# Designed miniproteins, single chains, continued (2): the designs that were tried, part 81

Each design is a single chain, and the fold is of that chain. pLDDT is the mean over its residues in the fold that is shown.

## One batch from the design tools (miniprotein)

Design m6809
Fold by ESMFold2-Fast:
Structure m6809 (fold): chain A 89 residues (1-89)
Amino acid sequence: MQALLDQYQAEREGARKKGDDDREAYSTHQLYRISLKMGDNDLAIKLIDEQIAAIDKQLASPFASDATKAQLQAEKAALQAKLAKLKAE
């Protein structure tokens, strides 16, 4: 698990430096899944908060299609549900 965490952290940083939003999102999602398997709820919460912020920024775009906005809203709702479960102790 640690080797995969290190790999996706490096991939995410590389994607950020290149401006590859799709690869950054993919790497962030993989880090989230790994953090859950490791029991690192603090990292999982931070990664969900970052994903929600990225979706909100995309939703603010006037050029996104209705279909894209519907997909982003569904993804945001799913992330908010996961966040609520992680914060419920």
Scores: mean pLDDT 78

Design m6810
Fold by ESMFold2-Fast:
Structure m6810 (fold): chain A 86 residues (1-86)
Amino acid sequence: WTAKHKGKGEYIDGVVRVSVEPIEVPPSAKEVRIEGEFTSKSGEKSKATAVAPSGLETARTVHQLIADAARKFGEDVDATITLTEV
């Protein structure tokens, strides 16, 4: 199982607003590898990888990675998130 999701981190006066396409994890998945690719408004790129338990923790980790990228750049970021069953 592998799924790709698009997301955004909006950086407004030190506050990050995260939006991401709905994340559905198969009931059979116990752990999910999360690979994020981020592009800032200025064109800077970064990548991050994490592993999280399936369910709510996968969604929380995705939101955290997008928020961290937006804070690191100090600007809006576009995200491509790849989820893979471990």
Scores: mean pLDDT 79

Design m6811
Fold by ESMFold2-Fast:
Structure m6811 (fold): chain A 101 residues (1-101)
Amino acid sequence: MGLLRLIEELEELGYRELAERLRELLEKKRYDELIELADREAERLAAKEAEKDKRAALILGQIAALARMKIAIDKLIEERLEKLKKEKRWEKVEEILKNEK
């Protein structure tokens, strides 16, 4: 995911404190808190007249969207891995049953 790159772009725009807070939440995998912070700051900055603030709001919106996608993808991966584990266990059970008839 491009989350780290988007956080770096916020830092480059001069939003260093916000970028550091988002990076800390990302490192701790606190995606819900990261989304809430990004959405709130995006809304606040989008209300500003300056192009710099509007651009930061767009980046924050992208951060929130990518974090939501990350949560969804991680859930899908976990569900797929559990299904594969169950299928492999079933094959092993069938091998045992074939040996016992």
Scores: mean pLDDT 79

Design m6812
Fold by ESMFold2-Fast:
Structure m6812 (fold): chain A 107 residues (1-107)
Amino acid sequence: SLEDIKELKETFEKILNILSEIGRAVKEGKPEDEIRALMRELITLLEEAAQRFKDKNPEIAKILQEAVEKLREILDSDLTPEERYERVKKIFEELQKKIGEVLDKLL
């Protein structure tokens, strides 16, 4: 529905804002704990979106949940903050592409 598309767009705008904050924190050499906190906020936002779409669009919910699982793996990894940020960006790019493909079928 149009309302579901609007809600998903608003969620993606929030995700982009958090990604921007992570990138800034990494560039400024902020403490690892601050960067991890932003990553946890991103995971929570995606989990809430997945739960909301579970009944409305199970395909979107599954895509969001797969992104959550990948982000948790990165958060628990021994990667540098810069390497984590690059992987998070790639996961988000894949997420946007997959969600876009689902939405194209509805339009």
Scores: mean pLDDT 81

Design m6813
Fold by ESMFold2-Fast:
Structure m6813 (fold): chain A 99 residues (1-99)
Amino acid sequence: AKFEELKAAGDEAFKAGKYSEALALYQQALELAPDSEKAKVLNNIGVVQQELANFDGALAAYQQALEIKKALDDKEGVATTLNRIGDLQVTVLALGGNL
């Protein structure tokens, strides 16, 4: 499906260090994502945003993923997303900033 192709293209761009290209591809994938996949794509967007040092964008993506996972009662997904938010906060604090 078009969604799977865009997500795979985003994954390949990310592996190649092409973070801006990966972000654009994941955003396109998000528009076509089935509800079950939206949280996963939002986590990928969050990771790419961290690599781009867009920490506000990363936090926003992780928070959106967190709300979807809570709505789905995905306890493991909630825990992993909270850990990513915690890691982001530690990174921002190490840089002398605040989210």
Scores: mean pLDDT 85

Design m6814
Fold by ESMFold2-Fast:
Structure m6814 (fold): chain A 64 residues (1-64)
Amino acid sequence: MVTPTDILLEAMENRVEEEIGKLSEEAKHLREDPSLQKDAETLEERIRKMREAFEKFVESVREG
């Protein structure tokens, strides 16, 4: 492997995007039920935090 960090980041990015896609579909279904609006908001907030955490993780891994 030329750059183990690049391989790791690519694999992680692919996994994160796949999981976010699944969670976004679930949040969409929750949004269709008025009684589940708070659950949808909670899931959407967790998805946002996952993206932020991954961005910081990528930066940290790149720096060492």
Scores: mean pLDDT 78

Design m6815
Fold by ESMFold2-Fast:
Structure m6815 (fold): chain A 73 residues (1-73)
Amino acid sequence: KKKEFEELKKKIKEWAEEKPEDPKVLAEAIRLASELAYKLELDEEQNEELLKLISKMVEKQKEPVEAPPMELS
């Protein structure tokens, strides 16, 4: 379980470093993260770690627009 989670994190991190602005890579990362989070029943903390990596890729694909930090759930 943890081994597969670490492998997933490593792959997403590598994709984020290689081509963070590539929408194809982002879509693949989201797909794998969602599939494995469901299959492995990841804890909230583990799910947040994956979300952090994905959100960094998403931010790099956004247009440079003024966006203050948001704390909405």
Scores: mean pLDDT 68

Design m6816
Fold by ESMFold2-Fast:
Structure m6816 (fold): chain A 89 residues (1-89)
Amino acid sequence: MEELVEEARKAIDEMDKLIKEIESLYKNVNLTEEEKQRARMLIAGLEVTKERIEEAIKNGDEDLVRRYLAEAQEMIDEAKKFIEEIKKK
């Protein structure tokens, strides 16, 4: 469990950084309505995934931590892709 908790902490830190970066883009870049909606959905998804991981850790549910880490990786990859697409414009 300890190694899994350390992996989860790293994923949570990465998600926090991505949330802040997307929020910064939302405030500072002239996004289209579609891009604003995607930004809001990504922030909400990252926040919910982070909360689920933290709760699974509190409950000592190793199987749920592993499952939510897999879901977190998909969300992290999607968020990174969105950020890269916006920065190219």
Scores: mean pLDDT 85

Design m6817
Fold by ESMFold2-Fast:
Structure m6817 (fold): chain A 90 residues (1-90)
Amino acid sequence: LLELNKEEFKEFLKEVYEKNKEKIGKRAPQFDWNSEEFKKADEFYNKLSEEQKEALAEIAVEVKKDENLDIADGDVATVVLIEVIKESEK
């Protein structure tokens, strides 16, 4: 994952979102800030390149619009990243 360029990472994020679309939409307003999943997402985010962080931000904006979510873009990004980590650990 960390070796992916911006386009490859963005494509991977889109695949994870499409597979987990309903789950992401339902989880976004109710995720627990103290969860182990949140801590893993934060640690993973800090390892991302600037290009990968930009890809994540772009996808978070698209997800927010597609699911009509009234929450911060950063919260959407965190929920997407949690599902990315879970998919990569399968």
Scores: mean pLDDT 74

Design m6818
Fold by ESMFold2-Fast:
Structure m6818 (fold): chain A 96 residues (1-96)
Amino acid sequence: MSEKEKMLELVKELKERFPGFTYPPDLSLLPEFSELDEIVSLDDIEEDIKSGKIKSFDEFLEKLRLMAEQYLKAYPKGSAAYIEAEAILEYLKEVS
């Protein structure tokens, strides 16, 4: 399996396990995200893999960490989105 195929399979698994991360947040409803330098969703990461912007598995894992960290900054501690972001970071420890 190529690294590209492996990354795309993991994106598919993450979309099934954490569907709330599939689409970018609505900034009109979540203004806290407007304070972030980069806003990343699973769809954005999938597009970056397909376009060649993400070239390695390590770059892919760093983008997933960035996405999770953005949600940890924007959402209140103990909210569903915050808990799901923590779960993604724990998942990444197993696959890296």
Scores: mean pLDDT 73

Design m6819
Fold by ESMFold2-Fast:
Structure m6819 (fold): chain A 120 residues (1-120)
Amino acid sequence: MEEEKKQKLIDELNADMDRAIAELREVGEKLGLPQETLDRLIAFLKANGEAAKKLIEKSTVEQAEAIYRVYRRILDAVLEAVREGKVSPEDIQRAVGEALRAAFAEGVDIPELELHLPPP
């Protein structure tokens, strides 16, 4: 069923988010990141994950798969930026923006993604 496929995508998104958060904590500890910086990055990933899940629930299965792929690219972009020591809000916004542009350039047709940055 369509609902079962969407639920699997939500389950995969939750699993990928949990893995990314665990890796952020490990990398952050190794790099000596301030706890406030780590908490901000985790809040950003959780907020975007919740937005992605809500969009998946409202979307067709094809759109839901595209939304999941975009969220996965956001996770990967944030992890890569952190590994490179690029942890400012501006650095994260730039990395995420580049990942989103790359996804759209590859022909990912997504309903307008209201991905929320945590408020300043």
Scores: mean pLDDT 80

Design m6820
Fold by ESMFold2-Fast:
Structure m6820 (fold): chain A 94 residues (1-94)
Amino acid sequence: MPQITVSVSASEVAAGATLTVTVTNNGSAPVTVTVLVLDANGEAVAGSAPQQVAAGGSVTFSLTLTTAGDYTVVAVATDAAGNSSTASAPVTVT
């Protein structure tokens, strides 16, 4: 199973400001990571292209959310065997 952590540059950001999302691979094998941003209804409103992250490495995504509301940033990691795991962080846009 992939072992990832997600961190966000802030838990609250202004509409139109850049949010930085960092995903770290804490596992011993490379994984492919995709980031999704879900709104308060659980609908995907933004996403990243997949990125490969080496064992012990990290990848950074820059996102801009223009609509105020409560969001969940979800990182999905998949390994070469097809195992997946998720990590998430809440973000409020004001």
Scores: mean pLDDT 81

Design m6821
Fold by ESMFold2-Fast:
Structure m6821 (fold): chain A 77 residues (1-77)
Amino acid sequence: MVEEAAAALEPLAREAEALFRRIAATGDEEATRRALEIAGEAQRRTGEAIAAGDIEAAAAHLREMVEELRALLAEAE
């Protein structure tokens, strides 16, 4: 159900957005570029999983994105 999917994915998406904003705020162009690449790939995989009705896979892809963005932020700071 769309509402249940939103409830599962929304917190992860918001955390990813917050991490992306922090990476952009560092002024590191290379880190920002890598963050865009990570986000783009995660959006593609998450969209495919949602289209297939696999909310667990969608959540897993968003969690992986959050972990990668968090690691990238730690390297940029």
Scores: mean pLDDT 80

Design m6822
Fold by ESMFold2-Fast:
Structure m6822 (fold): chain A 95 residues (1-95)
Amino acid sequence: SSEIEEAEKYIEEARKALEEGDYRGALEYADKALQALAPLVQQLSPEDQERLRELMAEFYRRLRAAYAANDWRGMAEAALELAERVLELVKESLA
């Protein structure tokens, strides 16, 4: 779908930003990927909504730890991994 293609493009840009040390850019692109997937996330089954909640819980745990450590790289890596995992969940569930 166009939402999946848009999210994949933003995830690629987030990876490039992360590799370049642009942690703020990586966070922004990861957020844009999640925003692109939002309409599809709302269509997930109750079981996949539970899987999403587990992913979000892991993300917030990692983000909180990275924030406390002033670790911008860790925050960017956590956000990118969340975006990648949500994309895969959507692709598996709505294909």
Scores: mean pLDDT 87

Design m6823
Fold by ESMFold2-Fast:
Structure m6823 (fold): chain A 83 residues (1-83)
Amino acid sequence: SIFDRLDRLLSLMDEEMERSSPERKQQLRRIRRDLISRFTALAITNSSNRDIARLFREVARELEKLGARDLAEEARRFADYLE
């Protein structure tokens, strides 16, 4: 389900944070928090799967900027699943 894929991405982000520098961990924590907040807003406002996919593509770009390529790939796979 959509929620299972979100939980998977969040769990992978938690794992990456554990092995990250303090600075990178803070950036990942911010991305994770913002993802949860924005996903929740989209979920309660009858947003389309395309709107949710757009959020995950944006998150993937931010993760890639941090060098978190595996996380970026998971976020993109989730966006592709929604479309």
Scores: mean pLDDT 86

Design m6824
Fold by ESMFold2-Fast:
Structure m6824 (fold): chain A 108 residues (1-108)
Amino acid sequence: MKKVLEEIIKLLEELLDAAKALLEAVENKDVLKLIGSSLRIIGLIIDLERLLKENEIPEEIKELVEKAIEIAKELIKLALDDNADLEKMRKLIEELKKLIEKLKELAK
């Protein structure tokens, strides 16, 4: 369990970094970085969903990871909107950060 939880936390931290890069790409109207960050987020979601499927994860941890995945999906949706709500994206990134911090506390 501990090794799987450490891998989940690592992927979630990479997801947070990708989400921040996505927000920066939207703010700068950088289409190539927008595409790159979106693809990275999609890959990280696939890896997280695989870990949840292939391992017996406590329900509390599973619920936190599933919430993080839903936040990541909403961030991509917002980023692809012509009227991207930057304030909503910032709030979702902060929520993702709090979920990761809560998961790290459960890992102690």
Scores: mean pLDDT 87

Design m6825
Fold by ESMFold2-Fast:
Structure m6825 (fold): chain A 63 residues (1-63)
Amino acid sequence: GPLEDYIRKAAKALELGERYKDTNAALAAGYYIRAIGYATEAALLYKENGYTSGDVLKEAKGL
């Protein structure tokens, strides 16, 4: 569903950020910002349950 799609997209963006962090800091920063964006969208789907973008990013890192 939409939540799993956003978590997966956040995980992909985090992976790309990690891949480029030591070779292209600006590109890595762009991917991290994208990951935060996806995590924020996922958190909005759970706003009534107190989920934060940080909580979603922790789940994404576990993938």
Scores: mean pLDDT 80

Design m6826
Fold by ESMFold2-Fast:
Structure m6826 (fold): chain A 81 residues (1-81)
Amino acid sequence: SPIERSQKQLIHWMNHVRERYADDAAVQAAADATIAAVRADPEDWEGILARLAEVLAAVHRVNRTRVPPNSSVVEPYVEIP
């Protein structure tokens, strides 16, 4: 179903975020909370989006110090399916 596919895509992206930000405890905690929310109720899109906003905030905090000024590559870190 489309919901099951979206659930798998979001969990896949959260695992990618966890791997990419392995050293950041806040990103790990936010990603784990998002995965738990999706597994508990994949149809609670409002709750899932609230958890995802916390992941994006944590990722942006870390990225403010990681992206070099000479980088010509823009990477998507997280996408909502």
Scores: mean pLDDT 73

Design m6827
Fold by ESMFold2-Fast:
Structure m6827 (fold): chain A 70 residues (1-70)
Amino acid sequence: ALMSREAAENQLKTVREFMESMVKAGVEFSKIQAYVDRVLASVKATASPELAEEVRRQMERMLEEIREKL
């Protein structure tokens, strides 16, 4: 079964919270990027192409926000 929109929104919330936790712990940006890349690979395997692209864009925006704060 394909990932629901609600599941994708919950995944985005979880990713944001974990990224914020990694920043507070002093994790390097390259490792935060690697984490996001792994999550995106999982989403691409389980979501529709359109939903996967939407999630990718949202996660990319989160990475940009974090990069600017580091």
Scores: mean pLDDT 82

Design m6828
Fold by ESMFold2-Fast:
Structure m6828 (fold): chain A 97 residues (1-97)
Amino acid sequence: DKKLEELIRELAEYLLKVAPISNIPALQNALQALLYAAEKNYEKALELFDKALAELKKAGLSEENPLYQKIKELKKALLENPEEFSELVKKVIESLK
């Protein structure tokens, strides 16, 4: 899915740049969710996406916020096809070295 790969790339680029230096728990949890998904630890990835979404909401971001919507779409993609999601995340992360 080309559109899903593009969404993963956009968010992964943002999170790899910002999450390590931000001290924003939601961004760190979203990044860790992608890393666990790449390792095929789907249960942990799902938990971390849920935690990231809850933390963004507590931080005052609405569900209309683009970052919230993107993380929600990635969670949906993980639930619908975890194997495809894992392979796309691996491909994206390896390309961003």
Scores: mean pLDDT 84

Design m6829
Fold by ESMFold2-Fast:
Structure m6829 (fold): chain A 96 residues (1-96)
Amino acid sequence: LLERLREAKRRAEALADALERWLRENPDVQKQLQELEDKAADYADAGDWQGAADQLRKISDLFEQQAAASTDPEEAEALRALAEYARALADLAASQ
């Protein structure tokens, strides 16, 4: 898990600038992502790691949906990398 999380994080970080540009171009998705991130943080702060994991899985699903809808292979790859990172974080949260 930790090695998988490190690899997913490294990949996601390499795509941070591309992600920021994509989110600025997709404000509705940015809003959905922010709401899910806020809920995940609230659950984690409350010690509800399963609740946090569920929100992180929704973030992963959102990125996978956007990747499937993308006609740009580089964008789709970036979104799938972010989906994998969110899923790895969800697995980590669920293990708490």
Scores: mean pLDDT 79

Design m6830
Fold by ESMFold2-Fast:
Parts: C-alpha cells; sequence; structure tokens
Structure m6830 (fold): chain A 87 residues (1-87)
C-alpha cells in the first residue's frame, strides 16, 4: 500500500541519515548520496517512473537549498510524503 511504501522510504532515509551522522558525514555530497538512496529505494518499491522522476528532481532542489543534513532529511521526508500521496 502507499502507507507501507511511505513507511519503508522514511525508515530507509532515517537509517541512512543516522549512519551518516554516526560517521561524521554531513557534507553536500553526503546529502546527494542520501537522495540517491531514496530514489533507488523508491524504484525498488515499485513507484511509477513519473513519481521517481519528480522525487529525484525535488530532492536535488532540496539538497541545493538545505543548510544542514538534518534540514535536508526533514525536507526529504516532506517531499516523499507529497509524492507518495499522489500515487
Amino acid sequence: SADDVLAELEAALDAAAQALRDAGRTSRADMEALGNLVVMEAKELGLPDAAVRELRERLLEAIAASRSLDEFVATAKAIVREVIARV
């Protein structure tokens, strides 16, 4: 279900973000790696190609706009929720 996909994407995002924090990795490149992981997970969970493209585009904008890893994670969760709600 959409709720199950949302829960899995949020869990994957939180786990990967925590691994980055534990490793002291909080750079722009680390946000890009996290965004790529979310896009790959969305594909594996069977999101439509149009939704995956929107997710990738919006996450790239969020990476550019975010001042910290934590700000990016919060914005990425909002983007994931909005994209899943339209599927």
Scores: mean pLDDT 87

Design m6831
Fold by ESMFold2-Fast:
Structure m6831 (fold): chain A 88 residues (1-88)
Amino acid sequence: SPLVSEIAIALNEAAAEQEETLGKYLEAGNHYEAAANLAEEQGDIAKAKLYYGKAAEAYEKYLQTIPPDHPDRPLVEKKIREALAKIS
C-alpha cells in the first residue's frame, strides 16, 4: 500500500539520519538502502536515486572507520558499487 511504503521510507530515512549523527555509518547506509529500494518499488526514481546516493556516502564513511583487513570491507565495497550503479 502507498501509505505503508511512504511511512516505511520516512522511518528508514529518520533512522539513517540519527545513525549518521552517532557515527553508525554501516547502519545508516543500510537504512538509506532500504529507503531507496522502497522508493524504487513505488516508481519514484528521483527519491530512489537520492537515497542510493546517501547510502553510498554512508558506506564510504564506514570504510574510513575500519582497518584495511576488516572482514566487512568486500561486502560494503560491493554495496557502494551497486548503489552508485543505481544513480548512473
Scores: mean pLDDT 91

Design m6832
Fold by ESMFold2-Fast:
Structure m6832 (fold): chain A 58 residues (1-58)
Amino acid sequence: MFVQATKDYTAKNENEGTIKKGTVLRVLGEVDENYWAVELGGEVRLVPKEVVKEVASP
């Protein structure tokens, strides 16, 4: 599963990832109702579900 950033997002803590609008990210898992665990730069980072949308595999 993949998600695409709908807006720029700046990480609020060390567990979150900073992403730019239009970035496509691979989802590794669901952390909770509000966050995805995604692959970013070879690491696992959290991003809010509200700043991304599900997209087809690139």
Scores: mean pLDDT 82

Design m6833
Fold by ESMFold2-Fast:
Structure m6833 (fold): chain A 90 residues (1-90)
Amino acid sequence: SKEELAKQAIKDLREVVKKDVETKSVEETLERTKLLIEKLSEFLPEEAKKKLLELLEEMIEKSKGKSREEVKKILEEFLEEVEKILLEAS
């Protein structure tokens, strides 16, 4: 189902982001998250795509000048909101 695909996509994204936060710089983590979210947006209806890309921009701005621990929390909150958007679009 679309809901199962959305849940799998967010699970895979969470695993990538978790690994990147632990093994990469904050800048590299944010850059890869941006690319993955932009690719994911290509498969969404226009309204969900706009909401997702706006949320992405807000997350990136929020992460500027923050510590790794603060960015981790921001990314966790961001991914929870991404999951809601994907489930609403399913």
Scores: mean pLDDT 83

Design m6834
Fold by ESMFold2-Fast:
Structure m6834 (fold): chain A 70 residues (1-70)
Amino acid sequence: NKLQQLYNDLLSESNALRAGSISLRNRAKSDPERRDELLAKAKALEKKSTDLSQQANKLDALLKQQQSLL
């Protein structure tokens, strides 16, 4: 099912972006000179992760509707 694959891809990407954000925040703790830059990048990844999670949730609802039509 193409929708199931898209759901899995969105979740995988969202999780990867969250992991990246955590990594950047950890680096910011030990790099005061680049702290603001690293935190800004972390925040951008967090926003993208949230947007993808919301898309995945909508797709999950569509998958459940599709199963009900069978």
Scores: mean pLDDT 84

Design m6835
Fold by ESMFold2-Fast:
Structure m6835 (fold): chain A 53 residues (1-53)
Amino acid sequence: SDTIAKVKQLARSLGYTDHFLVDGYLKNYDLPLVEKGKKSIEEVVESYRDKLE
């Protein structure tokens, strides 16, 4: 979907790998919330950054 493509593009700009972007949590939890307008793409990517630091 366009949302997945945008998440991957933003995450690559922040140094994340493509494999990380398709984990089960992102696909089943965060992407539906982004598509419903309850979370921004930036919020999703930053939440994963915090887990890696």
Scores: mean pLDDT 62

Design m6836
Fold by ESMFold2-Fast:
Structure m6836 (fold): chain A 81 residues (1-81)
Amino acid sequence: EENAEITRKNLEKYYGKKFTAKVEVEAPTPELQKAREELLESMLILDALTDPKENAVKRVEELAKSEGFTIKKIEIKEEDI
């Protein structure tokens, strides 16, 4: 958690870009849903900082499929830093 946040800030500074992501998934409990959404959102932001946005979305979709998550919505936006 801490390490991912530090990595994201370093990449944002290095590339001069910032992204925000929102992911909605199906899960049996609200706690599990939040944990899955936070994981996928963090991965989407980190991948988008190093790769084209389209590749980041594809990687997150592939991860969710491999883990058995059903994604309802994915949204990613480039923000001013």
Scores: mean pLDDT 74

Design m6837
Fold by ESMFold2-Fast:
Structure m6837 (fold): chain A 95 residues (1-95)
Amino acid sequence: MEELEKDAEEAKKLGEKYKETHGGVLSYAINSPSDEVAVEALKKALEEALKKGVDKAATGTGKAKSGGEGTVYLGVRPSEEEVELFLKKYEEFMK
């Protein structure tokens, strides 16, 4: 019943570790996986980064147009494969 909370905590630790090695910051969005606005903003930012390349997601992807409450942070120089991996983890949280 508390799998979402556990996954969020684990994902936060993973995000913090990734931040140190790759400069990625996804922990803020991960802390609120049930926040649809934050997750939607993250998915959209990651999709754009994957299509146009990592430079698009270099630093600080912010608020979603609809809500503006959620914020998303993307790292500098993550590989496209690593960005896809994080996106898949977020999809699992939302299922």
Scores: mean pLDDT 45

Design m6838
Fold by ESMFold2-Fast:
Structure m6838 (fold): chain A 81 residues (1-81)
Amino acid sequence: MLEEAEELYEQGVKAFHDGDYDKAIELFEQSARKAKEAGDLLLTAGALYELAKVYKAAGKDDKAAEYLEEAKRYREEALKK
């Protein structure tokens, strides 16, 4: 489960770097979901933060702000554990 979330995150980073925003969004959404299922709050925050970056690069600032706030929330929860 966690290994799959990490692999999806890495694939998402590559897709984002290649300029494939649609693929990057799909991969980071899957990574965040599997990280949540595994209880990895830091990886969940990381995937959500990358989603915010992809949406900002795509010109969708409202979506980017939404994911950035969610990522910050997960990171804060992770630091309490």
Scores: mean pLDDT 84

Design m6839
Fold by ESMFold2-Fast:
Structure m6839 (fold): chain A 59 residues (1-59)
Amino acid sequence: LLDALNKIKAAVAKKGSITLAEATTIPGVGAALAKAIAALSGSLIVTLADVNKLIAAIN
């Protein structure tokens, strides 16, 4: 889980944000984890803040 979140964080940091569809294509992420991240913002766009909030919650 943490490894998958760190991969999402790296992708988001590089682009500023990514879509939910892009997040599901990251190896080890899967649809369920991408959906959980999107739920934090109420949108289909994943931001760095959303990812950092989830990483903090599991650490």
Scores: mean pLDDT 68

Design m6840
Fold by ESMFold2-Fast:
Structure m6840 (fold): chain A 89 residues (1-89)
Amino acid sequence: MKPKVSNVQATGVGTTLTVSADVSEIGATVTVEVLDKNGNLVASATTKATDFYVSQTLTNVPDGEYTVVVTVTSEKGTDTASVTTTVTS
């Protein structure tokens, strides 16, 4: 079965953004992209899922409104989920 990503959450504290998600496949590649209001990439992180849950912390995110996109990819396919968040210091 193709991997799935769900329950994406993004929480800003100061200039730090913590992103978490549930993923259905251990060993899948998980990419987190933080996009500003204009669709410009502000921050990103890539990891491999070692559990059915992933958490990534991104630092030095400026104040603003963002769309956080989480993509999970394996040889079996890809899935994407997104949330909107606000960073205020």
Scores: mean pLDDT 83

Design m6841
Fold by ESMFold2-Fast:
Structure m6841 (fold): chain A 96 residues (1-96)
Amino acid sequence: SDVEEARKIAKEEGLPEDLILMLEAIAYAEQKDYEKAEELLKKIKNETLRKAAELSFKAVEGDFKAAAEMMALLFVAAGKMTEEEAKKKIAEALAK
């Protein structure tokens, strides 16, 4: 998929930028492009979320499902969305 086009659609749907970056990172990790995934995580603007995401993602490197679940948990913990909403959006991103 065209990552730039998917990013535009996600912004039009009103997704927070940090969530878009996390979902893109998970998509690249699913493709085994961990270097690109780490690059995207470094672009997260909320410093606390960025550091937590980088550490969690590195700890589960090679297990993209665990990475996706951890990203969802981080967004819920940060009050950015509900657990159900996060799980739905991540499942939709990974299915495409």
Scores: mean pLDDT 66

Design m6842
Fold by ESMFold2-Fast:
Structure m6842 (fold): chain A 67 residues (1-67)
Amino acid sequence: MSEEEIQRILDEAEKEANARLPPGVRVELRLEDGRAVATVTSPSGALSPETVDVILEAVEEANRRIA
């Protein structure tokens, strides 16, 4: 899989996740050691279970598409 295809997958998953997250919470997806990983910013440092699920779904989908 090309670098461009991987980046597109990460960008699409990131955009979808961020559209579903509460205001102020943001996720960034990156490729690290052949896997998609997430960096999360939250104003309060705390994440709701629903927010965590959105982030985990995005990471899992990105990794599934990359594999």
Scores: mean pLDDT 79

